Designed miniproteins, single chains, continued (5). Designs and how they scored, part 67

Each design is a single chain, and the fold is of that chain. pLDDT is the mean over its residues in the fold that is shown.

## One batch from the design tools (miniprotein)

Design m18318
Fold by ESMFold2-Fast:
Structure m18318 (fold): chain A 71 residues (1-71)
Amino acid sequence: MADDLLRQARDLIRQGQQYFDQGDLQQAQDSIHQAGRLIGRASGAGADSDDVRSVLRDVIRLGRQVNRAQS
């Protein structure tokens, strides 16, 4: 179900944040990439647009933090 994909994406974002907090930037980046793929699949499966947009904002924010730390 589309909601299950968004739940999985939120779980990956939480895992990525934990990796980022621990300084594991590669694992944080991998979690972000996996979450992004699940968000895309959820959108294609008819997930609510507001829910998709909310989770997408979270993954983008984490991605920006990781990119700044790598620069």
Scores: mean pLDDT 85

Design m18319
Fold by ESMFold2-Fast:
Structure m18319 (fold): chain A 94 residues (1-94)
Amino acid sequence: MGEKILEALEYAAEKLREAAKEIPEAKEALEEAAKRAEGLKKEAKEKLEKDESAAKEVLEWLKDFANLVVELGAAFPEAKKYAEEIKEKVEEVE
């Protein structure tokens, strides 16, 4: 479970960075979201290495982040496809 959470956060960061290159109008917002995903991955990895039972808590962080990405896709319609791909990856972690 924990490894899938880290994979989903890495996937989100990569997809958001890709979207930022293709959508100049949303570049700053998408790059900020990518940095947040990278930060969450680092924090989640450190927490899971210290306490394997924290997987449920870091899964909630991932779900909260996915909601933020969905809102970003609503604000920037061109980014919606990337937001949906990230959401699908997060739903696979369940």
Scores: mean pLDDT 83

Design m18320
Fold by ESMFold2-Fast:
Structure m18320 (fold): chain A 94 residues (1-94)
Amino acid sequence: MSVDQLLAQMEGLLAVMERSTDPEEVLKAAAHLLAVAEEAAKVASPEQRARIVEILERAIALLRSRLPEWSPEQQAVAERLIARMEALRRELLA
């Protein structure tokens, strides 16, 4: 799969996260988005890396906005995903 196809897949997963009211669906989409972003990051150009960073920042912001309304167990999963997304974002900005 090309990086452009992976970027399109990440945008699709972000759209699922934005539309869904189900915490489980949002968290599964976030985990899948992170996995796709990690694969894209390995082969991305500087311009594509900037796009991955933008998508990660939007995903992180969305998860943080939803955290106060979720169960402690769901919050713990989201916090781990946020930490991993922030780590990848830092690597891409280095």
Scores: mean pLDDT 88

Design m18321
Fold by ESMFold2-Fast:
Structure m18321 (fold): chain A 57 residues (1-57)
Amino acid sequence: LQPTQQDVIESAQQSKQRYEQLGDTKSAQDYQQALQLAQQGNLQQATQLMQETMERV
């Protein structure tokens, strides 16, 4: 039920790419930050940042 580290990394990468294509640099930066947090194993912070970014758009 909880996402794996790999799942979070993949989701953050896909979302970053999508928002870069849309020209939403702020959202892309937030997903880049979430990607770094996920790579560090900080999944709670990564998923929270991704949720906050999704709520903003």
Scores: mean pLDDT 78

Design m18322
Fold by ESMFold2-Fast:
Structure m18322 (fold): chain A 90 residues (1-90)
Amino acid sequence: SEDFATILDAAVELIAGAVYLVEGKRYYKQGKYDEAIESYKLAIEEFERAIELAQPLADAGNPDAQSILDGAKRGLEEAKKLLEEVEKKK
């Protein structure tokens, strides 16, 4: 179904965002601030895409889409805060 395909796409974007977030944190711990900034920016883009894909289905009452939306919103908030923190160190 179209809903299932959209949920799968949203889940893939959520996972990609989480991977970039972990990568950015790793670079930050190593003092690689430019690489951390780029990873956090990629995490933000992926989480925003997951939100865009999941939001209409979550609004329609799909619980899987709501779970993805909640996860992506938390990831986006964390990525934005970490980006602001690393930019202050550069």
Scores: mean pLDDT 91

Design m18323
Fold by ESMFold2-Fast:
Structure m18323 (fold): chain A 81 residues (1-81)
Amino acid sequence: SALEEELARLREEFEELLREYMQLPSADLDTLSSILSEYSVLVRKAREALAAGDEETARATLERLRQLIEQLRKLIEEQKA
């Protein structure tokens, strides 16, 4: 489904950004731990919603995942300065 494809794409994007963040010498481990924890919860919730056919919860969870990805991207930009 389109939502399953979206989840896979967002997971790939997050993993790429995570690898980039981990290469930075000034990476904040507390912030990283918080982001990883939220990512884990959102991926699990999205997978459960998709398995249940709950498209509303799946869409809302994917939107939260997009917001988390943008937060990680912003942190990477700030750390590169």
Scores: mean pLDDT 85

Design m18324
Fold by ESMFold2-Fast:
Structure m18324 (fold): chain A 68 residues (1-68)
Amino acid sequence: MEQQALIWADWLISQGKPVVALETTAELFPDMSFETLDKIYEKAKAAATPEELPALEATYEAVKKRLA
């Protein structure tokens, strides 16, 4: 499950959709660990534009609350 989540997120990040990557990966893989979520978030942050960062941070916090 974690490997599939990382593959999905990496693909969307490579398409220039880091915020979508974080949100949809969390929706498709709700049982992923916080460690996997953090890896996806770090990859998404590295790929995000400054304009995407606030939305990415908000999405990360929302997803983290849902997985708790």
Scores: mean pLDDT 81

Design m18325
Fold by ESMFold2-Fast:
Structure m18325 (fold): chain A 90 residues (1-90)
Amino acid sequence: MAKFGVTVTGSLEQTRKALEAARKAMEAAGGKVIDSEVREALNGTGVGRVTGEAPSKEQATKMANAAADAARKQGVLAGGGSDTPIPAPL
């Protein structure tokens, strides 16, 4: 099992939508979502992360990229898209 994660940043509302889109993209790709969280930063800015597991490093990379792409479509900045490392807790 390979672990992967994606971090998203935008307005709190956009970040929540982006994180939900990323989670759905991970699940649709056959990945297992381990954890997801959103924190409100200064002035209504949101920071979110979602972490998952995949059967292989190759699959983890594909799932992380799909999740990051889904998040970016919501108009937020999205980082990660790597099979390693997992983003640090918020």
Scores: mean pLDDT 72

Design m18326
Fold by ESMFold2-Fast:
Structure m18326 (fold): chain A 76 residues (1-76)
Amino acid sequence: GKITYVITKPDGSTKTFTNAEDAINYILEQMSTDESVDILNAIGLILRIIGDELDNELNPPTEDVTVHLELKKKPK
């Protein structure tokens, strides 16, 4: 199967990616351009994408999978 990544921004808007590289690059861009983004959360999402891609390479699923990821605002 294939993995689709749906990234939700702190403002509630979503962006969909069909490859991990584009999803990771988008998160890195949000970390650099949006000062309100929680950096630790964003790094955690990148690590999750890497882990999901690695698992897909080692144990490819027979079904398509959609992964929902939320970029959070910094705590007060």
Scores: mean pLDDT 81

Design m18327
Fold by ESMFold2-Fast:
Structure m18327 (fold): chain A 65 residues (1-65)
Amino acid sequence: MDAEAARKAAEAAVAAGGASEETAQRVVDFSERNDKEGAQRAVVRMAAEGAPAEAVQAVADAVFG
């Protein structure tokens, strides 16, 4: 997984609103550890927190390709 791309997308999702900084940091942490399952759970939580669908998709694309 590309941790740099994940960090940029997660920061953009927080800036767009709805995503918490805590959930965004979890996406980055799991990406740095190559933990795809953890990263998927964090992306799902980001959507559940009310992040825009476009921002969630950008994070998923950055994390998973």
Scores: mean pLDDT 81

Design m18328
Fold by ESMFold2-Fast:
Structure m18328 (fold): chain A 83 residues (1-83)
Amino acid sequence: KFRIGEVYKDEEAKLRVEFATSAMSVELKKDEETVKKINELIKNKRLTVEEYKKFVEETKKIREEVEEEYEKKIKEREEELKK
């Protein structure tokens, strides 16, 4: 399943797809900033396995925050549509 270069490169592609999928239907400015931060971490590291594990942990935290804000914004938009 993972055939795209080194482990961190495979996970980079996977994370980008995940963010693209999750960012689907709202104003994506914050998601775009999150993706840029992730790309900078990957680019700067030339990750070893240990550094890659740290990167995955960092991206999980960012993703959780983005998901929570998405739920909040969707709910706010639903309320606005009722007006």
Scores: mean pLDDT 54

Design m18329
Fold by ESMFold2-Fast:
Structure m18329 (fold): chain A 94 residues (1-94)
Amino acid sequence: SELDKLREEVEELRKRAESLETFVETVLRPHMSPEEAAEVRRLLEEIRRLIEEAEKALKQGNLDEARRLIEEARRVYRRLSELLGRVVVRQYGP
């Protein structure tokens, strides 16, 4: 069903966000400026909020809102990935 597919998308997005957070905490944190660390924290918190809102929308049967929130969370995830990519290139080189 559409609902089951959206639930799967939310769970995969959550897993990706958790993996990315673990990578930040275990590998990248010592190599980030305080400003970069603050922005990464803000973006991770935004992704978590959007995932929670998407789950709430799914529980309420609001599939259109859930799709919108999932897409917004994916956009924030891409922004975070781009920022982390810059840290990786700076620290580990070409």
Scores: mean pLDDT 87

Design m18330
Fold by ESMFold2-Fast:
Structure m18330 (fold): chain A 80 residues (1-80)
Amino acid sequence: SPVEQALYARLQAIEEQLRALHEAYQAGQISREEFLAGVIALYEEAIAALREAARVSSDQDRYQAAIDYLEAAIAALKAL
């Protein structure tokens, strides 16, 4: 569906941004605080995209599992 295609494109863009953040952090170009804030923001963006896709999907459970995983990851990062 067009919504699933848009979702996949958005998730790929988020994956590329996560990789860029990791590379910048490993190179010493950004602080640990900036790295963690960036990762959290990208995970929140991924959750928003998944929630939008879930609204038009007949299988909401598939998207909910991904959302739950990302919410748990955000909680773990915020505890650091």
Scores: mean pLDDT 86

Design m18331
Fold by ESMFold2-Fast:
Structure m18331 (fold): chain A 68 residues (1-68)
Amino acid sequence: SMEEARRLIEELLRVYREFLDAVARDAPEEELDAIEREFGRLLTQYQTLPPELQEEARRRLAEVAAAH
């Protein structure tokens, strides 16, 4: 559903922001590894989205990266 897809994209963006913040503050390796595992889990779900929603997610992830 669109609501499920939207929630997944929002979760990807949230975890990605969390990762960039953790890197910026020199977080411990265990914390970085935990965030990376969570992001990888979400990326597996992301691959099931329609191409247009995958493109939307990639664009929004790029915006987050540019803001850091």
Scores: mean pLDDT 86

Design m18332
Fold by ESMFold2-Fast:
Parts: sequence; C-alpha cells; structure tokens
Structure m18332 (fold): chain A 114 residues (1-114)
Amino acid sequence: SPIEKETKKIIETLLKAAEKLLDQYKQLNAPKDVIDKVEEVIRKLKEALKSSVQDAIKKLEEVLDLVGEIELKAQARLRANPQDKVARQVMLDTGALATSISSFILLIKKLLEK
C-alpha cells in the first residue's frame, strides 16, 4: 500500500541517519554507553523495517525514548564539563533526530486516518 511504502522510506531515512551518527561517534571516540545506545537504535529501526505499519509506529516510539536517553546523558556530561565537544555534538544530533522521529510518527499516524 502507499502508506507501507512511505513508512518504509521514512524508516530507511532514519536508519541511514543513525548509521552515519554511529560511524561519526566511533571516529570521535564517544563514550561506550552512547555508542551502545546508538547501536540499539539501529537494531530497533531494522526491526521496524520488517514490521507492520502499526508495529513500526510502536518501534519508532521506542527509538524516540532511546534517543531521549542518549540526549539526557550528553546533557549530564555537558553540565559536568561545558568544554566537552563530543557531548555537545551528541546533544545537538540527538535533539535533531528526536524532532525528526516525532514528526515522522505524526505523519504516519495522519496517513493511517485516510
């Protein structure tokens, strides 16, 4: 269906973004807990790709929660060390990613109403 194609396209876009962040954070030697959580985000997005539209929405909501956890950890590091460039980058990236995921969840839900 058109909604299944759009949902898959959205998840593929988010997956590519998350994979790019993982590569960047490994290169920056980001903390292991950040790397592990981004890998968990990638695993859940891959599961969402194989799911029904309804189950994909639930998995995207779980991904949004994980992204929020990464952002809170980065904020805590910045409070401890305001010069932590890696923590600042993680906070900015996760904030942007959370906004995108929230917008996409709303879009998919709106498409389901038609």
Scores: mean pLDDT 89

Design m18333
Fold by ESMFold2-Fast:
Structure m18333 (fold): chain A 69 residues (1-69)
Amino acid sequence: SPDEEALRRSGEALRQAVEAMFAGDYDTALEHVDQAQRYASQISDEAERASQLQNAELVRQTVLERKAA
């Protein structure tokens, strides 16, 4: 379904964000978080969309905390 594809692509982008973060490339990690949020916003189910957007926001906050350290 389109929702399954959007969820999958959002999760894949978050995985890439985490990998970039561990490599110390925080700007690239934030670009991947932005992409994950764009895919999450395409999910039509409100509960799944809210959950995936929250996951993306948690990753964003972690990247920003590491960048500020």
Scores: mean pLDDT 89

Design m18334
Fold by ESMFold2-Fast:
Structure m18334 (fold): chain A 77 residues (1-77)
Amino acid sequence: SAAARKRAEELAREAAELARAALPRAQAEHPELSEEELRALVERAVEAFTRALFEHQEDEEFLAKAEATLAEERALL
C-alpha cells in the first residue's frame, strides 16, 4: 500500500539521519578504522536496512522491530 511504502521511506530517512548523528560515537568505539572506512561501512549498513524495509514494507512485525531499533539508537545519542 501507499501508506506502507511511506512508512518504510520515513524509517529509511530516520535510519540515515541517526547513522550520521552516531558517527562520532562509532569512531570512538572503532579507533582502528579510518573515518572514511567507518563512513563506508555505515553507508552500506543503511543501504541494507533500507532494502530490508522496502522488502518487508507490508510486514507489521518487521516494521515494529525496525522502529524499536531506531528508537534505541536515538536514545544512545
Scores: mean pLDDT 82

Design m18335
Fold by ESMFold2-Fast:
Structure m18335 (fold): chain A 68 residues (1-68)
Amino acid sequence: MEPLPRAPPSDELERLRALSAELTERVLAAAERIEDPESLVQLGRLVSELFDRGHDEAVNRERIRRHS
């Protein structure tokens, strides 16, 4: 058994950025198939809020980690 590669906090932020782009692309692809604007608004809001909250948590944790 070999251990998985470990990345510092800064590298994790970069990975989250890639995940954000993937989610955005997926939402846009689904949006083209969905004709219901209401569902699009709800989906877009959910994704947007997830990214906003993720960013806030990452910044907060980075500050705590550096202090520790």
Scores: mean pLDDT 67

Design m18336
Fold by ESMFold2-Fast:
Structure m18336 (fold): chain A 96 residues (1-96)
Amino acid sequence: SAKEELERLIEELRRLKEELKELLEKAKEAGVDESVIKDIEATIEELERRIKELEEFLKTGKTPNGRSAQQLIDDARAVIRSARAFIEEVKRLLEE
């Protein structure tokens, strides 16, 4: 169902956000370049915005600024894919 899909997307976004927060702490301790630190922080903020949009839609049935429900879901899926790729990149930097 659409509700179950939304709940799964919110859960995955929250999981990725927590993983990035842990990686942010490790990156700061490892002395990683400030540009990478800022990119991690920006990605965490993006995930938080997407979580808020999906939770509001789940609660009210209203989408932000005339965006369709399908577009909101598709955008969330794209952000999840991008965040997963970025997490793997950050992990590689921490192994070097």
Scores: mean pLDDT 86

Design m18337
Fold by ESMFold2-Fast:
Structure m18337 (fold): chain A 73 residues (1-73)
Amino acid sequence: SPEEKELLERAQEIMERSKKVLEESDMSEEEKKEKFQEIMSIVQEFSQKVVEGNLEEAKEYIEKLEEKLKELE
């Protein structure tokens, strides 16, 4: 569906931005890896909700990813 595709594209954008922000951060390499793994865990939950057709809950995970990205910036 168009909505499903839009949500998947949004999650990918947030992941890419998060990776770039972490690369430019002055955090330790270990801390950067931990932060990225946290984001990946949320993305996995998001993907599961999309597969289930639960777009309402998938949208909540997008909001959680946006919050996580803002915490890194």
Scores: mean pLDDT 82

Design m18338
Fold by ESMFold2-Fast:
Structure m18338 (fold): chain A 76 residues (1-76)
Amino acid sequence: MSEDEIVERLVAEAQRLIAQAKSPMEAMQNLQRLLADAYRELTARYGEERALAILERVARRIEPQVQRLGEEILAQ
């Protein structure tokens, strides 16, 4: 219910940030900021263990895009 809604919201926002970024580095920086802010918010509301479980679900959904961005950044 609320957890699934949070996952879908964060996945949609992450995909939007990746699509709208001017570069792979900007996309990764914006994504890391989104996830860091989400971690702080979710930890405050649900505790660390549950926050990490929610973020793991988000990470798995966006993993192919994140791997591509990481490869481009590491090639510097």
Scores: mean pLDDT 82

Design m18339
Fold by ESMFold2-Fast:
Structure m18339 (fold): chain A 66 residues (1-66)
Amino acid sequence: GPHEANLAAAGAVAAASAGDAARAREYKQRMVEHGGATEEQAERIERAAADGDAAATAKLSSEATA
């Protein structure tokens, strides 16, 4: 549900800040599963997180969950 999607979004941002691309990818999948992002939005979030861009990851996650 929305709460799980929002927690996954926060997890993705934290993983990006830590440089943990694998963990960011895991949280990206949880956002899709709980309806917080489309697959396309999730792929963009994954790329930003893999690049270590926490600000872009936060912005894209916020856009997806709004």
Scores: mean pLDDT 73

Design m18340
Fold by ESMFold2-Fast:
Structure m18340 (fold): chain A 87 residues (1-87)
Amino acid sequence: MEKEKEKRRQRLVVEATAIYIDIVGLELEVDQLSPEQAAEVRRLLDKAREYVDKAIEAIDNGDFETAEKYLKEAREYVDRARALIAA
């Protein structure tokens, strides 16, 4: 059981890290947008970061089910931000 828990934790940490990399990458593109679009994208990325932080806290507490839900929410905000930048 402990080894399976450690592997699940590692996978969630990798996923959270990947989402953070996506957030940072999109933040670098924000300066090329109009001020209104930049503000909206930053708001979405701030929410994505909030959910990643909550997911990491849940991982640290061993609540992997809650962590998975928070990472899903973070990914949705990242996808929304990416769609606005691509438009």
Scores: mean pLDDT 86

Design m18341
Fold by ESMFold2-Fast:
Structure m18341 (fold): chain A 80 residues (1-80)
Amino acid sequence: GSEEEFKALLEKYVAELEKEYRELYAKASEEQRKAAEEAKKQAPAYFEEWEKVHPDASEEIKELIRRGIELSLGVEALKA
């Protein structure tokens, strides 16, 4: 079904973000790493807004979205 297809794409996207985050973090300064950790702390607020418009999403999809948001914020901070 569409949820199964979406989950597979989301798992791939999260895995790619994890790889990018790890590679950027390894090359980052201490200041950039600190900025990434602070940025990741904002993830719950973005997830709450996402969940409000996707209340019927499965717990597996919610977990992947939460993880994806956290990693995306970390990656953005490391690139700044």
Scores: mean pLDDT 85

Design m18342
Fold by ESMFold2-Fast:
Formats: C-alpha cells, structure tokens, sequence
Structure m18342 (fold): chain A 85 residues (1-85)
C-alpha cells in the first residue's frame, strides 16, 4: 500500500538525517544493493531518487527526502511487478 511505502520512506529519511556519516553511508549502500537487482533503467531511476533523498536528508529536508525515497520505492516495485506478473 502507498501508506506503508510512505512510512518506510519517511523512516529511511529520518534515519539518514539523524545518523552520523558512517551510518548514512551504510544505509545508502544497502539501498544501492537492492536497486542493483532491478533492470538497468529502473535501477538508474532508483539510484537517482536515492541520491536526491540522501542529499535532502543530509540538508535536514525530511519532507523532500521522504518524497524522493517514496519515488525510489515505487519505481522499484513497479519494475518488480513488471518482471513478476
């Protein structure tokens, strides 16, 4: 559900915004690893959204970060659905 995805995106944004640089880097590495499992075009879109979200979270823009991570998760799910249908 979109609400569950938004909640997950918000949690990621909050964690990355509050985390020290090492914890933030680890979280981003995990998101990039998940994106690598997607088709190249979808992976590229997810990586772009994750990069934007990380920059916004580091700047303290939790709303912008949440939107960017929500976009990344939605893109990943759409790509997975297209493969798994």
Amino acid sequence: MREALRERARGLAEMLARADPAVRAEGLANLERDAAALPPEAAARVREAVRRGAELAAAGDLEGATRAFEEAIATALEAERALGL
Scores: mean pLDDT 74

Design m18343
Fold by ESMFold2-Fast:
Formats: C-alpha cells, structure tokens, sequence
Structure m18343 (fold): chain A 65 residues (1-65)
C-alpha cells in the first residue's frame, strides 16, 4: 500500500525514534534514514524506524554515513 510521505512525517519519526544519531528525510515518497550504523543504539533505532514504516506501508532506504 502506498502512503504519501511528507517532510513533516519524516520530522515526526525523527523526533520519536531517531534521536541525535540519525537523520530522517522524505524523498520521492519514501523515507531516507542517514547516520552511523556501527553502534548498537543506531542499529536499534534503524530497526524501530523500519518496523514503524512497515506498519505505515512506507518504503525505507538506509544510508550509512
């Protein structure tokens, strides 16, 4: 199921899940998550974001920075 993603939705997800380790942005109707993935905290945050996005029917792309 396709859901229209706005920058506002990305900001909400960043506030709730990503904390200071990850950046979330909206691009072409999908969520892009950027940040360091070498820490347990960052990996856990990525998994939470992916789970939340799946429940919302949103595509997620993960970029290690």
Amino acid sequence: MEVEITEGMARILASVVAGPLLRIRAEDGKLVVEGPLDTPEAREAVERIKELAKKMGVEVEIHEV
Scores: mean pLDDT 66

Design m18344
Fold by ESMFold2-Fast:
Structure m18344 (fold): chain A 55 residues (1-55)
Amino acid sequence: SMELEKVRSEMGVRIQEIVDQGRAEGVPLAEIKAQVDKVMDEGQKRIDALKAEEA
């Protein structure tokens, strides 16, 4: 669905922003990874919810 594609696209943009900003500010790699993992977890929960609505 278009909603699933939008969520995946938004996750990709947000992950790239976290990596770019974190590197620019000298944030530890472990902290950048934790922020990326959080975005992936939150995005997956939203994807699962949207799939449940379509079923």
Scores: mean pLDDT 82

Design m18345
Fold by ESMFold2-Fast:
Structure m18345 (fold): chain A 65 residues (1-65)
Amino acid sequence: DEALEKVNEETAKLLDALEKKDYKAATEAAIKAVEATPEKGKKNALEGIKDGLPKEVADAVVEHA
């Protein structure tokens, strides 16, 4: 599934960026992961972002949702 593959790719970039404390790259990857997520999964993806990511990254992603 191309959508799942893209979500996994962007999630890997997100985790790498968070490890490096590159919150700009983390925000970009998180937004792309949410955009690639099917509508039925977007609510759970956004809730995971709000719960699991630094506030700066989470707030920026939610603003784009």
Scores: mean pLDDT 78

Design m18346
Fold by ESMFold2-Fast:
Structure m18346 (fold): chain A 81 residues (1-81)
Amino acid sequence: SMEELLKEAEKRLRSTRGASKEEQVKELEKIYEMVKPYLSEEEQKRLEELLERAKTGDEKEVEESFKGMILILLEQVEKEK
């Protein structure tokens, strides 16, 4: 369910807080692959943009990308209620 995916995303955010940028980006990629089948094309494009920012930016961009991904997932959960 989307709720379970959101909980997994939050758990991964907590566990990667002290990790390298490379590890954080890898977890972002894993979360994206997990949620992709539940997203519209527009939502997929938004997440792909966030993922690209995480890959090409600094560690602050990684944090903002995780935050943005959680917001998109929350929006999707609200729609499915």
Scores: mean pLDDT 75

Design m18347
Fold by ESMFold2-Fast:
Structure m18347 (fold): chain A 59 residues (1-59)
Amino acid sequence: SDLYNQALALLKKGGVENLVKAAELAGKANADDLRNQALIKLSKQDPAKAQELAQKLYA
């Protein structure tokens, strides 16, 4: 899907803002593996933001 491809591109670019968007778009695409990869990368750059976003996405 278009959402999956956008999430993958953002994941490859990296950076906090891109990884947040990658996780959100992957979640909307039901691409759990891609979402989890984005959250793992985000946790290495901003662990607090990764935890907050994970709680919101898994609520």
Scores: mean pLDDT 84

Design m18348
Fold by ESMFold2-Fast:
Structure m18348 (fold): chain A 99 residues (1-99)
Amino acid sequence: SLTELTKEYQDLKDELLRVIYRELAEKRGLPLPEDIFAEPKSPELQEVRREALRLVGELDRAIDNGDEAKFDEILSRLSPEARELAEKYRELKQKINEL
């Protein structure tokens, strides 16, 4: 159903954000906050969170625009774990956009 697809979409989007945020934080030696949706207290974590949100937003725009070249460019900057989630996210978002 549309309701089930919307929930799966939101869960995948949240998981993709979590993985990207975690990996960017780990790369900088920063601890990931328990609540990824809360504003972090440190300026360094605020920068990491903004970068993660920007990457997810760029993926969203590439999917919505059918820009496969841009999508692949962004994927090349992600880990294998984040890439698999991004590909699943694209597939699900495309199914929702066809409804």
Scores: mean pLDDT 82

Design m18349
Fold by ESMFold2-Fast:
Structure m18349 (fold): chain A 77 residues (1-77)
Amino acid sequence: KPSEAEIEAETLLALADIYDYLGKKAFEQGNYDEAIKSYKKAIELYQQAIDLGALTEEAQSRLEEVKKNLKEVEKKK
């Protein structure tokens, strides 16, 4: 059975993935402010997952990717 921390980390990763997806869609549409907002929320949620100490490799990998995406949007704005 998954630990409480694993369940919480999985939930945070899933929610962060949704915000990362929304950020990518906003960026594709030229909505840079919305893309930045969504990516920042994804970063927050991935960091919370890392802080729980469960699924840290997955969370760190996804955090690095979304940080790169955020930098791309910031360069366009």
Scores: mean pLDDT 83

Design m18350
Fold by ESMFold2-Fast:
Structure m18350 (fold): chain A 95 residues (1-95)
Amino acid sequence: SAEAEALYREALEHAAEGEKHYEEGLRADKQGDYRTAQRHYELAIQHYEAAIGALRRAAELDPSRAEEWERLAAELEQKRAEVQQKLKEVNAKAK
């Protein structure tokens, strides 16, 4: 459906923004800029959460694509968990 496809596209845009922020967070982390890393990790988590929500809503609207989109949501859940772990490490270092 058009609504499910729109949500799927929205999810892909959020996933891309999440990846961009995760990369920026990793770059700042390597440079010892823990405050900038913290900010980017928080933004990456927010974007991954938005993508996961949109994918699950899309799957509810189009059950024929649900397996594929739930798999993508699970992959993003794993990425979110990775970023959450990095955020915990950076929060401990931020002085």
Scores: mean pLDDT 91

Design m18351
Fold by ESMFold2-Fast:
Structure m18351 (fold): chain A 68 residues (1-68)
Amino acid sequence: MLPSEQEVLDQLKKRAKEAGKSEEEIKEMLDLTQDVHSFLKKQVAAGKVSEEQAQAALQTLIDDLVSS
C-alpha cells in the first residue's frame, strides 16, 4: 500500500532535521514531496504506475533530498 502523504512528510521532516537542513530547506523539501506524492497517487489510481514503483520513487526522492 502506498504510504499516506502525512507519513511520507513526517519521515522526510525527521530525516532532514537529522541531516542538519534549515527550516526553509525543509519547507521546500516538504512542498516538493507533497506535489510528487499527489502526482504518484494519481498515476497509481490510473493504473499507469504500480504502488511498489511509486513507493520506490518516493524513497529515492527523500534519500536524494536529505543527502544533498
Scores: mean pLDDT 83

Design m18352
Fold by ESMFold2-Fast:
Structure m18352 (fold): chain A 68 residues (1-68)
Amino acid sequence: MLSPQQQKERILAAIEQLSKHLSTVLSEDEVKEIALDVTLFLSKRYNLSDEQTEELKKEVEEIVKRES
């Protein structure tokens, strides 16, 4: 099974790809909302801790800003 760190890395990679595609048709704020919702869903799905989820949210916001 994947470790929590490996699951986090895969979530971030998936969010980066999603954000790149969505940024072609949606605003930065809309992409951020969708990316954060997906991050929360996946964090719950993979049983990440609240602390790990908050770290993911911060990294996701940085990814969305970079890709916009």
Scores: mean pLDDT 79

Design m18353
Fold by ESMFold2-Fast:
Structure m18353 (fold): chain A 74 residues (1-74)
Amino acid sequence: SMEEAKKKIEEVYKEAKEKLEKEDLSDDEINQLFNEAMKKLGEIAKEANDEEVAKLVEEKVRELQYLVTKKKRE
């Protein structure tokens, strides 16, 4: 269901954001957390096969990319 897909996307985003907000992460750890989140979001989008879900995933990926860039800049 689209509602279940959206909930899963929000959960993945929240978990990834909380993990990325931790102190003392190496660049490798930051990259691993981002890649894990992207994989999970991509799987949800593929299974849902819905344009709104795909757009939400793109939005969350963009937000996570911004957070990763900001985190690596110190």
Scores: mean pLDDT 83

